# Ledger of designs, part 56: designed miniproteins, single chains

Each design is a single chain, and the fold is of that chain. pLDDT is the mean over its residues in the fold that is shown.

## One batch from the design tools (miniprotein)

Design m1932
Fold by ESMFold2-Fast:
Order: C-alpha cells, then structure tokens, then sequence
Structure m1932 (fold): chain A 90 residues (1-90)
C-alpha cells in the first residue's frame, strides 16, 4: 500500500463511522444512484472516487434517530467497504 492508499482507508473509515453514529439515511432513489457510481468506481479501482462518493453520500443523507435507520446505514457502510476492498485488491 502507498501512503495515499492509507490516507483513503483512514478517510473512508472516518466517514462511514460518522454516518452510522448519526443514523444518516439516504432515500432509496438517491441510494440507488450512489450504489451505481460506487460499483463503477470499484470496477475502475478508483479509491479516491470511492472516498468522494462516501463524502457526497454523507452530505446528502438525513440523520434519523430510529433503529431502522441505524440498520440501513450499517448496510450502506458495508456496501462502501465491499466496493473499497474490490478496488484495492485489483
């Protein structure tokens, strides 16, 4: 790994943890658009774009304090982690 790859790992972790803690939920249509962009970035091996997508998703997401929101944000975070690992291991 390069120092730049380590920086991306740190950034993605910080964003996803914050997203989960705040219960930040994307509406289904916005989520589908981000999922498509995430898949394309993963296929391209573009860690920088994956971090950028996570930052945009965090900003667009709405904080909610219900337990269902927490489960949805965990599922979304796992999706980002999967895409990041796919990109990194190419």
Amino acid sequence: MTEKDEEYIKKINEILVKMIREGRVLDPETRDRYDKRLDEAAQAGNLEEIVKIAEEAYKDAVPRDDREATLQTVAEALRFIGAFLDALLR
Scores: mean pLDDT 80

Design m1933
Fold by ESMFold2-Fast:
Structure m1933 (fold): chain A 66 residues (1-66)
Amino acid sequence: SLEEQVERIVQEAKEEMDKLDPNDILAHSRIIEEAAAKLRALGASKEQVERAVSELFEHLMKRRAE
């Protein structure tokens, strides 16, 4: 389903972010932008894309706090 594919893209983006230096903000930003582009190409709604971007940004902030 679209929902399952959205969850997969978000999870894959988190996994890629986890391989990076937490202080490499530009690399994290690129992954988030790529995930958003993939979601839009998949036909995800504006709300689904915004939610995914927020979730990925929250994931980055949690990594930087650790």
Scores: mean pLDDT 84

Design m1934
Fold by ESMFold2-Fast:
Structure m1934 (fold): chain A 75 residues (1-75)
Amino acid sequence: KVEELKKMRDKYTENAKSYQKQADEWEKLAAEAEKNGDVDRANAYKSGADSFKTGADYYNQLAKEYEKKAEELEK
């Protein structure tokens, strides 16, 4: 059971990293659009980046919860 919780923790940690990477890419696209004077496009990319950051935070929170559950079962 503890091993399963640790696997879920690791999986959610990987998902969080993936979402953060997407957020970083979208922020880069937003900066490029802003540089080119495309304010609407820049704002759309910023919103997308914020959504991916929210996803990363969500998966980081899940990873923390599963880590806590694993520790509680061990002690």
Scores: mean pLDDT 84

Design m1935
Fold by ESMFold2-Fast:
Structure m1935 (fold): chain A 84 residues (1-84)
Amino acid sequence: SKLEEFFKKHELEISFLRAVADSEGNEEVKKAIDLLIEGLEAYFNGDKETARELFEQALELAKKVGHKTLVDIIEEALRLLDED
């Protein structure tokens, strides 16, 4: 799956961003990343609808907090979800 390959490529970056947010007490960035991970888990369980909803929630939060790197990652995840 293109989405699975995409997440393998970005796994270290996502983990790093979450660790940085945790060290800084940035609960909004942590929540956006946790929603992204929950959406990925829903996708691997075969629930594409729940995955889309969770990715969209993560995107709204990432945009609200102005985190461009997370916005770019989540937008690409949504695009690849529709191709799978």
Scores: mean pLDDT 85

Design m1936
Fold by ESMFold2-Fast:
Structure m1936 (fold): chain A 70 residues (1-70)
Amino acid sequence: SSSLKQKSQQLAREIYQKLLDSAKKVLEEVKPAAEAGDEKAIRTMALELSFLHHLPASEVKALIEEMLAK
């Protein structure tokens, strides 16, 4: 039973790491457009940051929009 649990936890970690790597790549790709005020890029950035930091996407989007309105 413990070896099955370890294999399940390892697979979950590998999936999570791939999702983290994907999120970081998307952030690098959308950052210039988001900084220019592209609403689609801001939304994408908010979703990826929400995933990376375990925060609600709506709250992250509001923070990004507040920072850009400066």
Scores: mean pLDDT 75

Design m1937
Fold by ESMFold2-Fast:
Structure m1937 (fold): chain A 65 residues (1-65)
Amino acid sequence: MEEEIEKIAKEIQTLFQNTPELTIDDFDKLLAEIVEELNNKYKKSDDRNKIKLEMGKKLKEKIKE
């Protein structure tokens, strides 16, 4: 699971670097939306790695749009 999180983090970083139209403000807005979605879904979850993995996947999807 941690290896998958690291892989997604690296992919997100690469996408951010290769997408010059995506500003830091845009990135922060996407993160805020994903965090809100995950908070509603996993209010009582202690599995941080699972939450991080889903957050990374959702962020990657939103960047590709």
Scores: mean pLDDT 69

Design m1938
Fold by ESMFold2-Fast:
Structure m1938 (fold): chain A 78 residues (1-78)
Amino acid sequence: MESAVEAFLRFVREQLEAELARLAPQLSPEQLAAARAHVDAGLARFREEAKGITDLSELQRLAFEVGAEAVRWMRELA
């Protein structure tokens, strides 16, 4: 069975990958590399901070926070 952490991680990853793909044509190679690194760092942060979280509301809040921050960062880059 998929855990709540894995479900939220997949959802955040899919949203960040979609946003990166949408912005990629507008980014320089250097900006694209920076955006890729920022997405990877955000997903790694979610995975680490999700350790020990048992409340679904707190997990959802973390997913929203990480996702929103990464999307905002990528849009400001473009």
Scores: mean pLDDT 80

Design m1939
Fold by ESMFold2-Fast:
Structure m1939 (fold): chain A 85 residues (1-85)
Amino acid sequence: MDFLKEAFRKVAKTMSKEATKTFVESIISLPKDVDKSTLERLAEELRKLGVDFTVEEIKKLIEIAHKNSKEEIKKLLEEILEEEE
């Protein structure tokens, strides 16, 4: 969870609340075994938005997200958005 929390904080610091929520929903909706080409495309799109994640970091985010319930992930997102206001 700590890695997921720091990643969400990094996104929230750079992007709007709505864009951060969309990012989190995208991570939750991706399959656990997403292929490398999809991960590379996500990394490039995030880099264009000013958020620098490696393919390995995105893969780890998806794995952690799938180990937790959607409710726990949404709660974590709310905590981070409250911290950023």
Scores: mean pLDDT 77

Design m1940
Fold by ESMFold2-Fast:
Structure m1940 (fold): chain A 80 residues (1-80)
Amino acid sequence: ELPRPEEGDSVENLRAIVTLLLNELKKLFDEEEYKKIQQEVAKKGSEINAAVKAGDTERARQLARELIDELIKKINEKKS
């Protein structure tokens, strides 16, 4: 049911997955906890954008995949 990243996904596709996972997290966490998650995502998003600007597409994809894994873990832990 949760969207999962694939090895060949573009940075744009990975960002779309992050958005879908944030929508799931919003359903599971209260407003205060969700705001903290949004702040963490914003910080990671800045790192991804910096890598893209530097021309390091592989690093940008790696950072986006790491962020997705972190968000999936948060969802799974909350559902446990």
Scores: mean pLDDT 82

Design m1941
Fold by ESMFold2-Fast:
Structure m1941 (fold): chain A 69 residues (1-69)
Amino acid sequence: SIYDEMNRIINELLDLSEQGKMTPEEEKELEDLVRRHLQAIMGWMTDSEVEDLLERLRELLRRVRERIE
């Protein structure tokens, strides 16, 4: 499901954060996206907002991975 995919990406980003592989700016963005993920789980977001959140999570993970490669 879309929620399983979001949870997978968040867990991967949290692992990268724990390993010290994220910048302070990326850490702040992850914190914001985690808060929005909680709003999505609570049903406070529209389907389009949930899709936008997933794309933002994917983009953050892509940027972090490209930087550390």
Scores: mean pLDDT 86

Design m1942
Fold by ESMFold2-Fast:
Structure m1942 (fold): chain A 51 residues (1-51)
Amino acid sequence: SLSAEQRQKIQAIADGVRQSLLDAGVPEAEAQEYGDSTERILLLNPDSVSL
């Protein structure tokens, strides 16, 4: 189970990845896929995210 703090941090990281890719000119669909994959990986391995 994930703490609320871990969920918020994972969401922030995923959102940051999506936004950074969009700002770099990556297409929206590709940026969304990378962000979604990042979020999924972090949700499956939350210990990788320090609080």
Scores: mean pLDDT 79

Design m1943
Fold by ESMFold2-Fast:
Structure m1943 (fold): chain A 77 residues (1-77)
Amino acid sequence: PTVIAGVVTEASAEGATIEAPSHDLKVGDRVRVSWRGPDGGRSAEGVVTEVSDKGFTVRFDEPVDIRVGDLVFVSRA
């Protein structure tokens, strides 16, 4: 299982764009995104909606409090 480290470049309650130049994710892949929130460690599941050479975009299953600049770890769900 591949764990991808990245940085959030765009964020909303429903999704995030993550910059990670080295990844093997494809559109439609289910992922778990983990980060540090204000109250400690957080994680959420979602689906990859866009992929590029610079990173990928995730749409979350549930609203999240992820923010631009957050360091994230992403794995296949």
Scores: mean pLDDT 80

Design m1944
Fold by ESMFold2-Fast:
Structure m1944 (fold): chain A 68 residues (1-68)
Amino acid sequence: MMSPELQEFVDRLLAVEEESRARGLSVEETERRIREVTEQFLATVKDPEEAALMRLVADIVIQEVRAA
């Protein structure tokens, strides 16, 4: 079950993808924004398991952006 913090992180990454697509940003710029959001959340998370899940989710999203 996702924690509220992990769900907020996932929602934020999806919003970054939608905003980047709407603005016509490059794959590289979209990846950069995803990494920035991930770093911001990792700076505040206290649970190492949640931190590991956030990194995994970010990697999956970045791979999908690169594959598109």
Scores: mean pLDDT 80

Design m1945
Fold by ESMFold2-Fast:
Structure m1945 (fold): chain A 102 residues (1-102)
Amino acid sequence: SAAAEAAALAARNAAGEAFAKAFLDEVAKPELKELARKAAELIRAKGPEEEVKELLKEIYKNGPEAAKEAYERVDEVQSDTLDAGAFRSLAAAYALKEEEEK
């Protein structure tokens, strides 16, 4: 159902948002933090989607495998629209990967 799908997406975004904050402050390598901050700023400002995609692709290529998988899923679902959801999904994937490796 649409309601169940929306609820699942909201839960995923909320988890990603909590981790995105921690990721930007504590967990990312300095170079990935800067790319993530630039992407988040552009997403927040509703900047050019093409620039957001390029930054997220760079994070995707240099990030853990779980982050790459999350990026691919979000990109497919959003039909080439990358927004705060895409960034949060990447952050959530980073959190899940880090937690699994501990």
Scores: mean pLDDT 53

Design m1946
Fold by ESMFold2-Fast:
Structure m1946 (fold): chain A 87 residues (1-87)
Amino acid sequence: SPQQEVMAAFVRESLAILEAAAADPSTSIEEVAERLGAVFKKYAPHLSPEDQQRLEELLLETLTLLYDGVPLDEVIARFRARAEALL
C-alpha cells in the first residue's frame, strides 16, 4: 500500500542516518535527533493517524535511547526490531 511504502521510506532513511552516525563518532546526538525529526516531518503527513502514532512512538523510543547514552549499534538493532513490527 502507499502507506507501507511511506513507512518503509521512513525506516530506510532513519536507518541511513543512524548507520552514518555510527560510522562517524564526530556526529553529535543532537544532530542525529534533528535529522531523525526531519525525516518524521517529511513522511508523517502522508500516513493515517494510526500509522503516524506508530511512527512517532518508534521515533520517541529511538530518541530516548540516544539521549540515555545507549551505544549506536544497540540503538540500530532495537530500531530494526521495532521497525520490522511496523512493516
Scores: mean pLDDT 87

Design m1947
Fold by ESMFold2-Fast:
Structure m1947 (fold): chain A 88 residues (1-88)
Amino acid sequence: MEVADPKKLSEIIKKLMEKLGKEETLKKIAEAAGLSPEEVEEQLENSRLDPFVVSAALKLLKDEMNEEELKLMEQALAQMLGMRSAKT
C-alpha cells in the first residue's frame, strides 16, 4: 500500500492553499511551523516536507481536508515523528 508519499502531501497542501488563498495560507503554515514562507514554498516545490510543515498544515487545514487527505497527512506526520511503533 502507498503510505506517505511526499509528492502527495505536497499536492494536498498546494490544492488547499489554492482553495483558501495561496499567499495567506502559506504565511500561516510558515508561522505555525517556525519557518519562512520561502522555506515552506521550497519544500512544497521539491516535495520535501518537514514534520513541522505537515503538523502546521494539519492544524490549519484539517477542516478543509476530506477523510482520505486527513488520514494521509496524519500517517505521514506519525511516520516522520516516529510515532508508529507499538509498545511491548
Scores: mean pLDDT 75

Design m1948
Fold by ESMFold2-Fast:
Formats: C-alpha cells, structure tokens, sequence
Structure m1948 (fold): chain A 70 residues (1-70)
C-alpha cells in the first residue's frame, strides 16, 4: 500500500543522506506496513531502503513503487 511506499522512500532518502538512525526507523515502518500486505511487498520495501543507503535513488524509487503497488 501507499504507506509502505511512502516510508520506504523516506528511509531511502535518509539513508542516502547518511542519516542511518532515521533511515532505520522509517525502513522498519515500511517493512511492517508492507508485511501486512504480503511477503513480496516487504521484500520490495527492503530493497528500496538498501538501494537508498547505497545512493542508488532511481532503483530505490522503483522498488518503493513496487512495494506500494501490492
């Protein structure tokens, strides 16, 4: 759902800024929201957070959108 996508995108942005504590909090919320929908949504949310922490914002955005589409 949208909440998982929104949290995953915010986590990715904070991770890319080096704000790892904020990224972890938001990423955890994204995973909880995504897992309430499906395991596949949780995997996409996790990938979005990981790509964001690596500075790969386009890949982070795509994975967050995939989590939100489920």
Amino acid sequence: GKSAQDYALQAAKKGSEGKMDEATRLGTRALIQAASVSEKAAEYAGMAVTYGSLGKMEEAKKNAELAGSL
Scores: mean pLDDT 79

Design m1949
Fold by ESMFold2-Fast:
Structure m1949 (fold): chain A 58 residues (1-58)
Amino acid sequence: KITAEELLEGGLKFAESGAASPEQALAFFRREVDEAVAAGHLTPEEGEAVIRRFEAAL
């Protein structure tokens, strides 16, 4: 099971690591959020909210 907080923390840590550009990090994060929504771990609204929080933190 995956929460929005866990996704956000992992995504931001990955972005801060320098392993990917901000654009690549956002693309990976959006895909992970979409997969979590598809798996029923997040609602679509929760997914949209955490993507916006990730973008704002970049």
Scores: mean pLDDT 81

Design m1950
Fold by ESMFold2-Fast:
Parts: C-alpha cells; sequence; structure tokens
Structure m1950 (fold): chain A 71 residues (1-71)
C-alpha cells in the first residue's frame, strides 16, 4: 500500500497534476479504490485507452462482487 501511494505521488509530480487532483487520487488509493484512482489518473493524463481498459476492469469487479453477494 505505501509503495503504491509513493508511486502515485511520483507519477503525479511528473505529470504536473494540481494539488486537488493529487489529493483525490491518493484518497481513492487509501480507500482501496485502486481501479477508480487509476481511472482518474488516466483521465487527467488524457489517456482514453487506459481509462477505457480500467473502466472495463471496474465493471468486471462489480459483477464479481454482485455474484458473491447473490451466492
Amino acid sequence: MDEEIERYEREMEKAGFSPEVRERILELVREGRYLEARMLFAREKGDATSYTALALRLIGREIDEELARAS
């Protein structure tokens, strides 16, 4: 977890993200919302391909969670 937070901090610094965006991404990471944090990061970088891939992964996770609850 700490290594992941440090990685996000370094990448956001390189990308020139605003303090507000950095705070939101780190909050998502600390909450364990890794896919959502990566989606926000990709969106801020303008990486539509990565954003779409991460959105599909998030949908898959939601389906798995729903199946687990139903089972």
Scores: mean pLDDT 72

Design m1951
Fold by ESMFold2-Fast:
Structure m1951 (fold): chain A 76 residues (1-76)
Amino acid sequence: MAQRLGDVITEAGAPKIGEELKRRLTEAVERGDVQGAKNAFGDAINRLRDELSDETYSEAVARMEPLLGELVREIR
């Protein structure tokens, strides 16, 4: 799931942010850290606002929200 979240950002045009999110989410899953995963996601979303157009940003967020939900279920 971490890979798919990172891939959505990379496909949207922000590969460095996607790669960082994938790394942080993988670490959070390994640690059982739900809050860490949510914090990593929030940080990525904030950075994407500056990197992507409003349209691309909205599409990326809509694709990522259900994937984050699945990832959080895997941590629990």
Scores: mean pLDDT 82

Design m1952
Fold by ESMFold2-Fast:
Structure m1952 (fold): chain A 70 residues (1-70)
Amino acid sequence: SEERKEFIRKILEALYDILTDEQVKRIAEVLNKLPEDASFEEIRDAVLKEARKYLSPEQVAEIEKKLDEL
């Protein structure tokens, strides 16, 4: 659970460079609803799904790149 929390924290920190505080908060709320045993792929998919609701395709591509670098 601590390893999962640290991983999510790193994702959110990476997103601060490309997203507003409110957008990061929205993504954090979605991630907090995922099971504690959620895989990297499940976490990644949840981030991208939420991002697509209010971000441009170009911003979503930037998020995908940031997640791939983690």
Scores: mean pLDDT 78

Design m1953
Fold by ESMFold2-Fast:
Structure m1953 (fold): chain A 74 residues (1-74)
Amino acid sequence: GGSGGRAAEADTGARVDPALDDGHGNAAAVLGGLLAQGMSVEEAARRAEELTGVPVTPRVLAAGRAAADAIRAM
């Protein structure tokens, strides 16, 4: 079969909403704290999900690792 069609893909600039990012920021902070405690990424993600109820996306994971580094760097 032939493949044809056009999809309108428009990613509107920098999508940074402080109100919407508040929940994900909290999940990342919890993740960072757990990682700093010596938990594995998988265990920390599971715990953060239980505590916050927010699904841990790859972006949240990256932010959580950065937070853990900041905590340990002190």
Scores: mean pLDDT 72

Design m1954
Fold by ESMFold2-Fast:
Structure m1954 (fold): chain A 98 residues (1-98)
Amino acid sequence: MEEQQKTLETFRLIDRAHEASLEELKEVAEELVRFAETASEELRFMLVMELLGLAELAKEAGDEELARYLLEQVESFIPTLSAEDQQVIRRRIEQLLG
């Protein structure tokens, strides 16, 4: 139940971020960070992937400062994930940065 609710909320927040101002995008990111801090390892990986999605949106919007903040948050969670999940996240960051 809670896992489904978190997934639904995550999709809803991302959908809103596409239509919202840069200020709302930051609020969504802060909420996802808080969720990741209290989540299980498996749910944390999912939330970190969503944070990477928001970093991509921030970069597309030209907000390099917000994108950098989001990547910093993602990097802070990397040591708490499995080795396989760490590799997935690092690859996605490399693709985002070029």
Scores: mean pLDDT 74

Design m1955
Fold by ESMFold2-Fast:
Structure m1955 (fold): chain A 120 residues (1-120)
Amino acid sequence: SMLEEEFKKFLLLAQEYRLLLEEIVTKAKESGNPKLEKLAEKLVELHKRFEEIVSQIEELILEGKEIPQELIDELIKIHEEMIELLKEIAKEDPSLKELTEKAIKLHEEIIELLEKIKAL
């Protein structure tokens, strides 16, 4: 189905952002900067919630069930909150700007795709 095809594209983008997130979180934690460590912890918490919702959506698709719009809205909100945290990380440590800008671009592409899925 179109929903399955678009969701597969979402999962591929999510895989790329997971790698960037891991690198950003590692560098922030290794910085010894308490503000960066707190921002990294918030990113990890949002990512855990993201994975929980993704698992719920995957199960619904597998069972041929309708995806509640509220789950897609929550994913969009999580990505928007991650973008704001990434901007704060770049402001606190400009050396991370290139990595955070790459992650922000992926989050923006994911949001665009989620809005498209929501319209299906």
Scores: mean pLDDT 86

Design m1956
Fold by ESMFold2-Fast:
Structure m1956 (fold): chain A 94 residues (1-94)
Amino acid sequence: SEELKKLFEKLSKSDDPEVKLRAIQAGLELIYSNNGKISEEDYKKLKELVESLRDSTDPNVIFRAFLLLNPKDPRVPESLKDILKELYEIFKSK
């Protein structure tokens, strides 16, 4: 949906970790709504959001990101599982 894409692009520019969390949620919803399809540009933004969120001191934001990026969800398409696994590894990298 075009609304989700616009929302994702707008929210992804924020330096507020709570807004970044909302951006991740919008990005994942955009992927799900488009049967697992996402542009390379939107995917790169998702990766950058998750990477920047790694430095957040708010445990609530971190936990919510983990829930949204759960690669064990059987409803997630195979193409998205690799993306989610990569984003999860970014969280572990310190």
Scores: mean pLDDT 74

Design m1957
Fold by ESMFold2-Fast:
Structure m1957 (fold): chain A 81 residues (1-81)
Amino acid sequence: MELLAKAEEAIEKQDFASALEEIEKLLEKEPENETLKKLKEKVEELLKKKEAGEEIPREEILELQTEIGVLQLKEAVEKVT
């Protein structure tokens, strides 16, 4: 839970390196989580674009935030239900 929140905050700040670190920590706990693997790939792609000096479209950021939000909601429901 805490790591997903930190990843979302990092993505909002466009700190993709920190977001990647937090997602990798989550993958260490759930190595077979396909959603986290896809999220990692997307963050790595955006990190490469940022390092290349490309402007990151806001819609790409919102898409990542939405995916993390869905993961947080699923985890919250799983813990309560």
Scores: mean pLDDT 75

Design m1958
Fold by ESMFold2-Fast:
Structure m1958 (fold): chain A 64 residues (1-64)
Amino acid sequence: VTVVYGDRTLEFELKEGDTVADVKRRAAEELGLPIDELRAFVNAQEVPDDTLLKEGDTVVLVPR
């Protein structure tokens, strides 16, 4: 999946059953940010952390 945070773009391999929370954790670790300060948007809609992701999804992370 593609993760966008501000002007940064990250690419992550998805494992089956990966959720928005899993991707937020990986992105937060990579970017040095607290995970609980991030909101996630998939296909232009805000989604909860337990949302399942699929290959080709784009996750946009924004600060709260």
Scores: mean pLDDT 78

Design m1959
Fold by ESMFold2-Fast:
Structure m1959 (fold): chain A 71 residues (1-71)
Amino acid sequence: SARTEELLAELERRHAEIMALIDAGRVAEALAALQAMLGRVHAEMQTLSPEEQREVFRAVAAMVEAVLAAL
């Protein structure tokens, strides 16, 4: 759906921003950005179908894994 596509695109943009903050040593700002994004995903998940929820969850899991690997 358009909502899922928009959310996935935002996750991709936020992932890039968080990684850039980590690379710059701005870890507290990276954490704040991650927390804000996760809060929004949690709210949006309530409006998605189970299939769309799985797609978004996979994208979030991959992003969190990449962030943890960069620390």
Scores: mean pLDDT 85

Design m1960
Fold by ESMFold2-Fast:
Structure m1960 (fold): chain A 60 residues (1-60)
Amino acid sequence: SEKEKMLEEMKEYIKKNNGHISLNDIKEFAQRFGISLEEATKIAREALKEVLEEEGKKEE
């Protein structure tokens, strides 16, 4: 689904940006996927949680 694609791309982006994602980045993702800023922000929060969990698994 589009939301799953956004989640995966956001996770990758967060990892490349030292665990951070800005509001402007979230807006860009929202525009690319045709999703509201509110929904994209919720997905970004989930992406941050999942990245934290993956870090706990030592990436590999």
Scores: mean pLDDT 78

Design m1961
Fold by ESMFold2-Fast:
Structure m1961 (fold): chain A 73 residues (1-73)
Amino acid sequence: IKLSEEEIEELKRAAEENIRKAEEALRKGDKRKAVLYLTAAKILASALKEAGAEEEAERILERVEEIEKKLEE
């Protein structure tokens, strides 16, 4: 994937925002919204990895995994 520096930054921000919204949804007990936001964050992380921002993608995926563990409790 050929992304500009600006596009990569936008993907990072979008992933961070989806993770934040997932955490808020979980805090409110809305597991369905949390799953939706986590799925969006995973898609954005995949795009970041393909664009060469692998370390950022891994950080996002680790945060997603921690929230997913809380969903399955």
Scores: mean pLDDT 81

Design m1962
Fold by ESMFold2-Fast:
Structure m1962 (fold): chain A 79 residues (1-79)
Amino acid sequence: VKELIEKLFSKDPKERIEAIEELEKNPELVDEEAIRALLKASHDKDEEVAKKAEEALTRLAAESESIAKMIQKVAQELK
């Protein structure tokens, strides 16, 4: 997970998109740190990265109540 989170902060938007897609396909890897990184990516300067992060968060929340609760908790902490 640490390597995927580091990839989310890469200067290359393609690498950031790849990390988002990998987390979306592997929900078992999604912890609170990954949720923090995805929430930050949803405000990325690159429109495609931001869109992909928002889509991934929406899908993960819809498919897993555990992840949806983590998203709510982390989003409250980031205010």
Scores: mean pLDDT 79

Design m1963
Fold by ESMFold2-Fast:
Structure m1963 (fold): chain A 70 residues (1-70)
Amino acid sequence: MEPSDGEVAAAYAGTALRMIGLVLDGRPEEALAAAREMIERETDPRIRAALAEAAARVARAAGLPALPAL
């Protein structure tokens, strides 16, 4: 039961946009916490990887610490 490429892309985009919104709202700690919670609740490895990549990219752009390893 593999996720579609569209589901992977949607997970990436949704996570990036949510984190960017929180960072711009002055809530970088909340952005990291939200990303971590989404990654921990996802059981599919492809979607989890997409969430982690989106979170890492936003964190890097915002100057935030890296998320812990999956």
Scores: mean pLDDT 75

Design m1964
Fold by ESMFold2-Fast:
Structure m1964 (fold): chain A 66 residues (1-66)
Amino acid sequence: WKPYTLDLSELPPSGRVLARTLVEKGLAEQVGDKVTFNATDAQFEAIKSGDPAELGEVYAAIVAAA
């Protein structure tokens, strides 16, 4: 696990929804359009891809690690 920063404007809609949900749950920090959270490389890439099949598992794993 390491900190990753995502720009909400660069994310697909599904990845953007996940990033906002993490902020709402207190699992990510938002400064402007930048969201920072702890993830693996695979989870970061899944959020950027916006694949709905991966996003549910990524969310559960981030919640479990927090």
Scores: mean pLDDT 75

Design m1965
Fold by ESMFold2-Fast:
Structure m1965 (fold): chain A 131 residues (1-131)
Amino acid sequence: SIDEIIRLIEEAIELVERALEGVRRGIASPVSVDDLRETLELLRRAAELAREAKRLAEKEGLSKETIELIASAYGNVTLAAGLVEEAVRYAEEGSPEEAARYQKRLGRRAAALLESAKKSLEEAKKLAEKE
């Protein structure tokens, strides 16, 4: 059960890292709508894994600190997903110039949230391994 929680956290970290690469690519140069949608799907999957890890951590009676770190990561991933979804809308409906501008602006905010989420998940994993 603790091994299952650790596995879910590790999978969430991998998805966050892949999504962060996609977000950073969009900050450097505008990416396609399909690339943004792929990043959004990675973030949605990462959020589901973090939510399940939190549920199992609560069920197993892991420390409040471990649970709060997973919850923080879930919140940050969910917020980042919202920003990427907004970037998708501007890429579909806006001019190429507007799409580029919003990818950079929203992407920078999403990158910061994902870096924070990754750090929280890595810390939660270390705490779970001690329990």
Scores: mean pLDDT 90

Design m1966
Fold by ESMFold2-Fast:
Structure m1966 (fold): chain A 79 residues (1-79)
Amino acid sequence: MEIRIVAVFPSDEDEGMALMVASVFGLATGAEVEITDGERMEIVVRLPEDAPEESIELAEEMARLIGKLAEEVEVEVIE
């Protein structure tokens, strides 16, 4: 399972908060987190097929929290 988040933030502070949220999630769950900074921030979270439900729920909550910080957000779930 892969969750791709593409977001535009209204300030550098909101972007920094989103980066912190994604980094903390990766450390807490052991999920692979890739962050690409550009005109839009791309955050890709990769969970193994056997990932526990708690890790999936945390990934969805992370995406939702980042969405609240963003001015524009697109979330895609890839199986």
Scores: mean pLDDT 78

Design m1967
Fold by ESMFold2-Fast:
Structure m1967 (fold): chain A 110 residues (1-110)
Amino acid sequence: KKTIEALKEIKELVEKYFEKMIEALKNGDYDTFRKILEEFIKKLQEIYEKYKDDPYVQEAFRLVAHYLALLKYFIDLYKDDPEAQVNFLKRIHEKLLKDLDEIIKKAEEA
């Protein structure tokens, strides 16, 4: 029960913060993008500290960390191509939400 609530909270943060990050990048506002990303990571770490012993929450955090590392790498690679940055962020957002739904499903079936 607590596991499912934590995973859904992680998914809600991903939905909300990725939308905010996409809007910041569309506006060329990299300072706002960075601040949103920092706040997102802080909120995720708060959930991790609370549920650190839960294997499904740990799996979700490893997944989010992987996609955030890819995001940082590709945003820097495409620093001169804002359209590519936005398109990449949208693709990562879709993949991350789908992968989180699979983790939630596994936790519900356990």
Scores: mean pLDDT 85

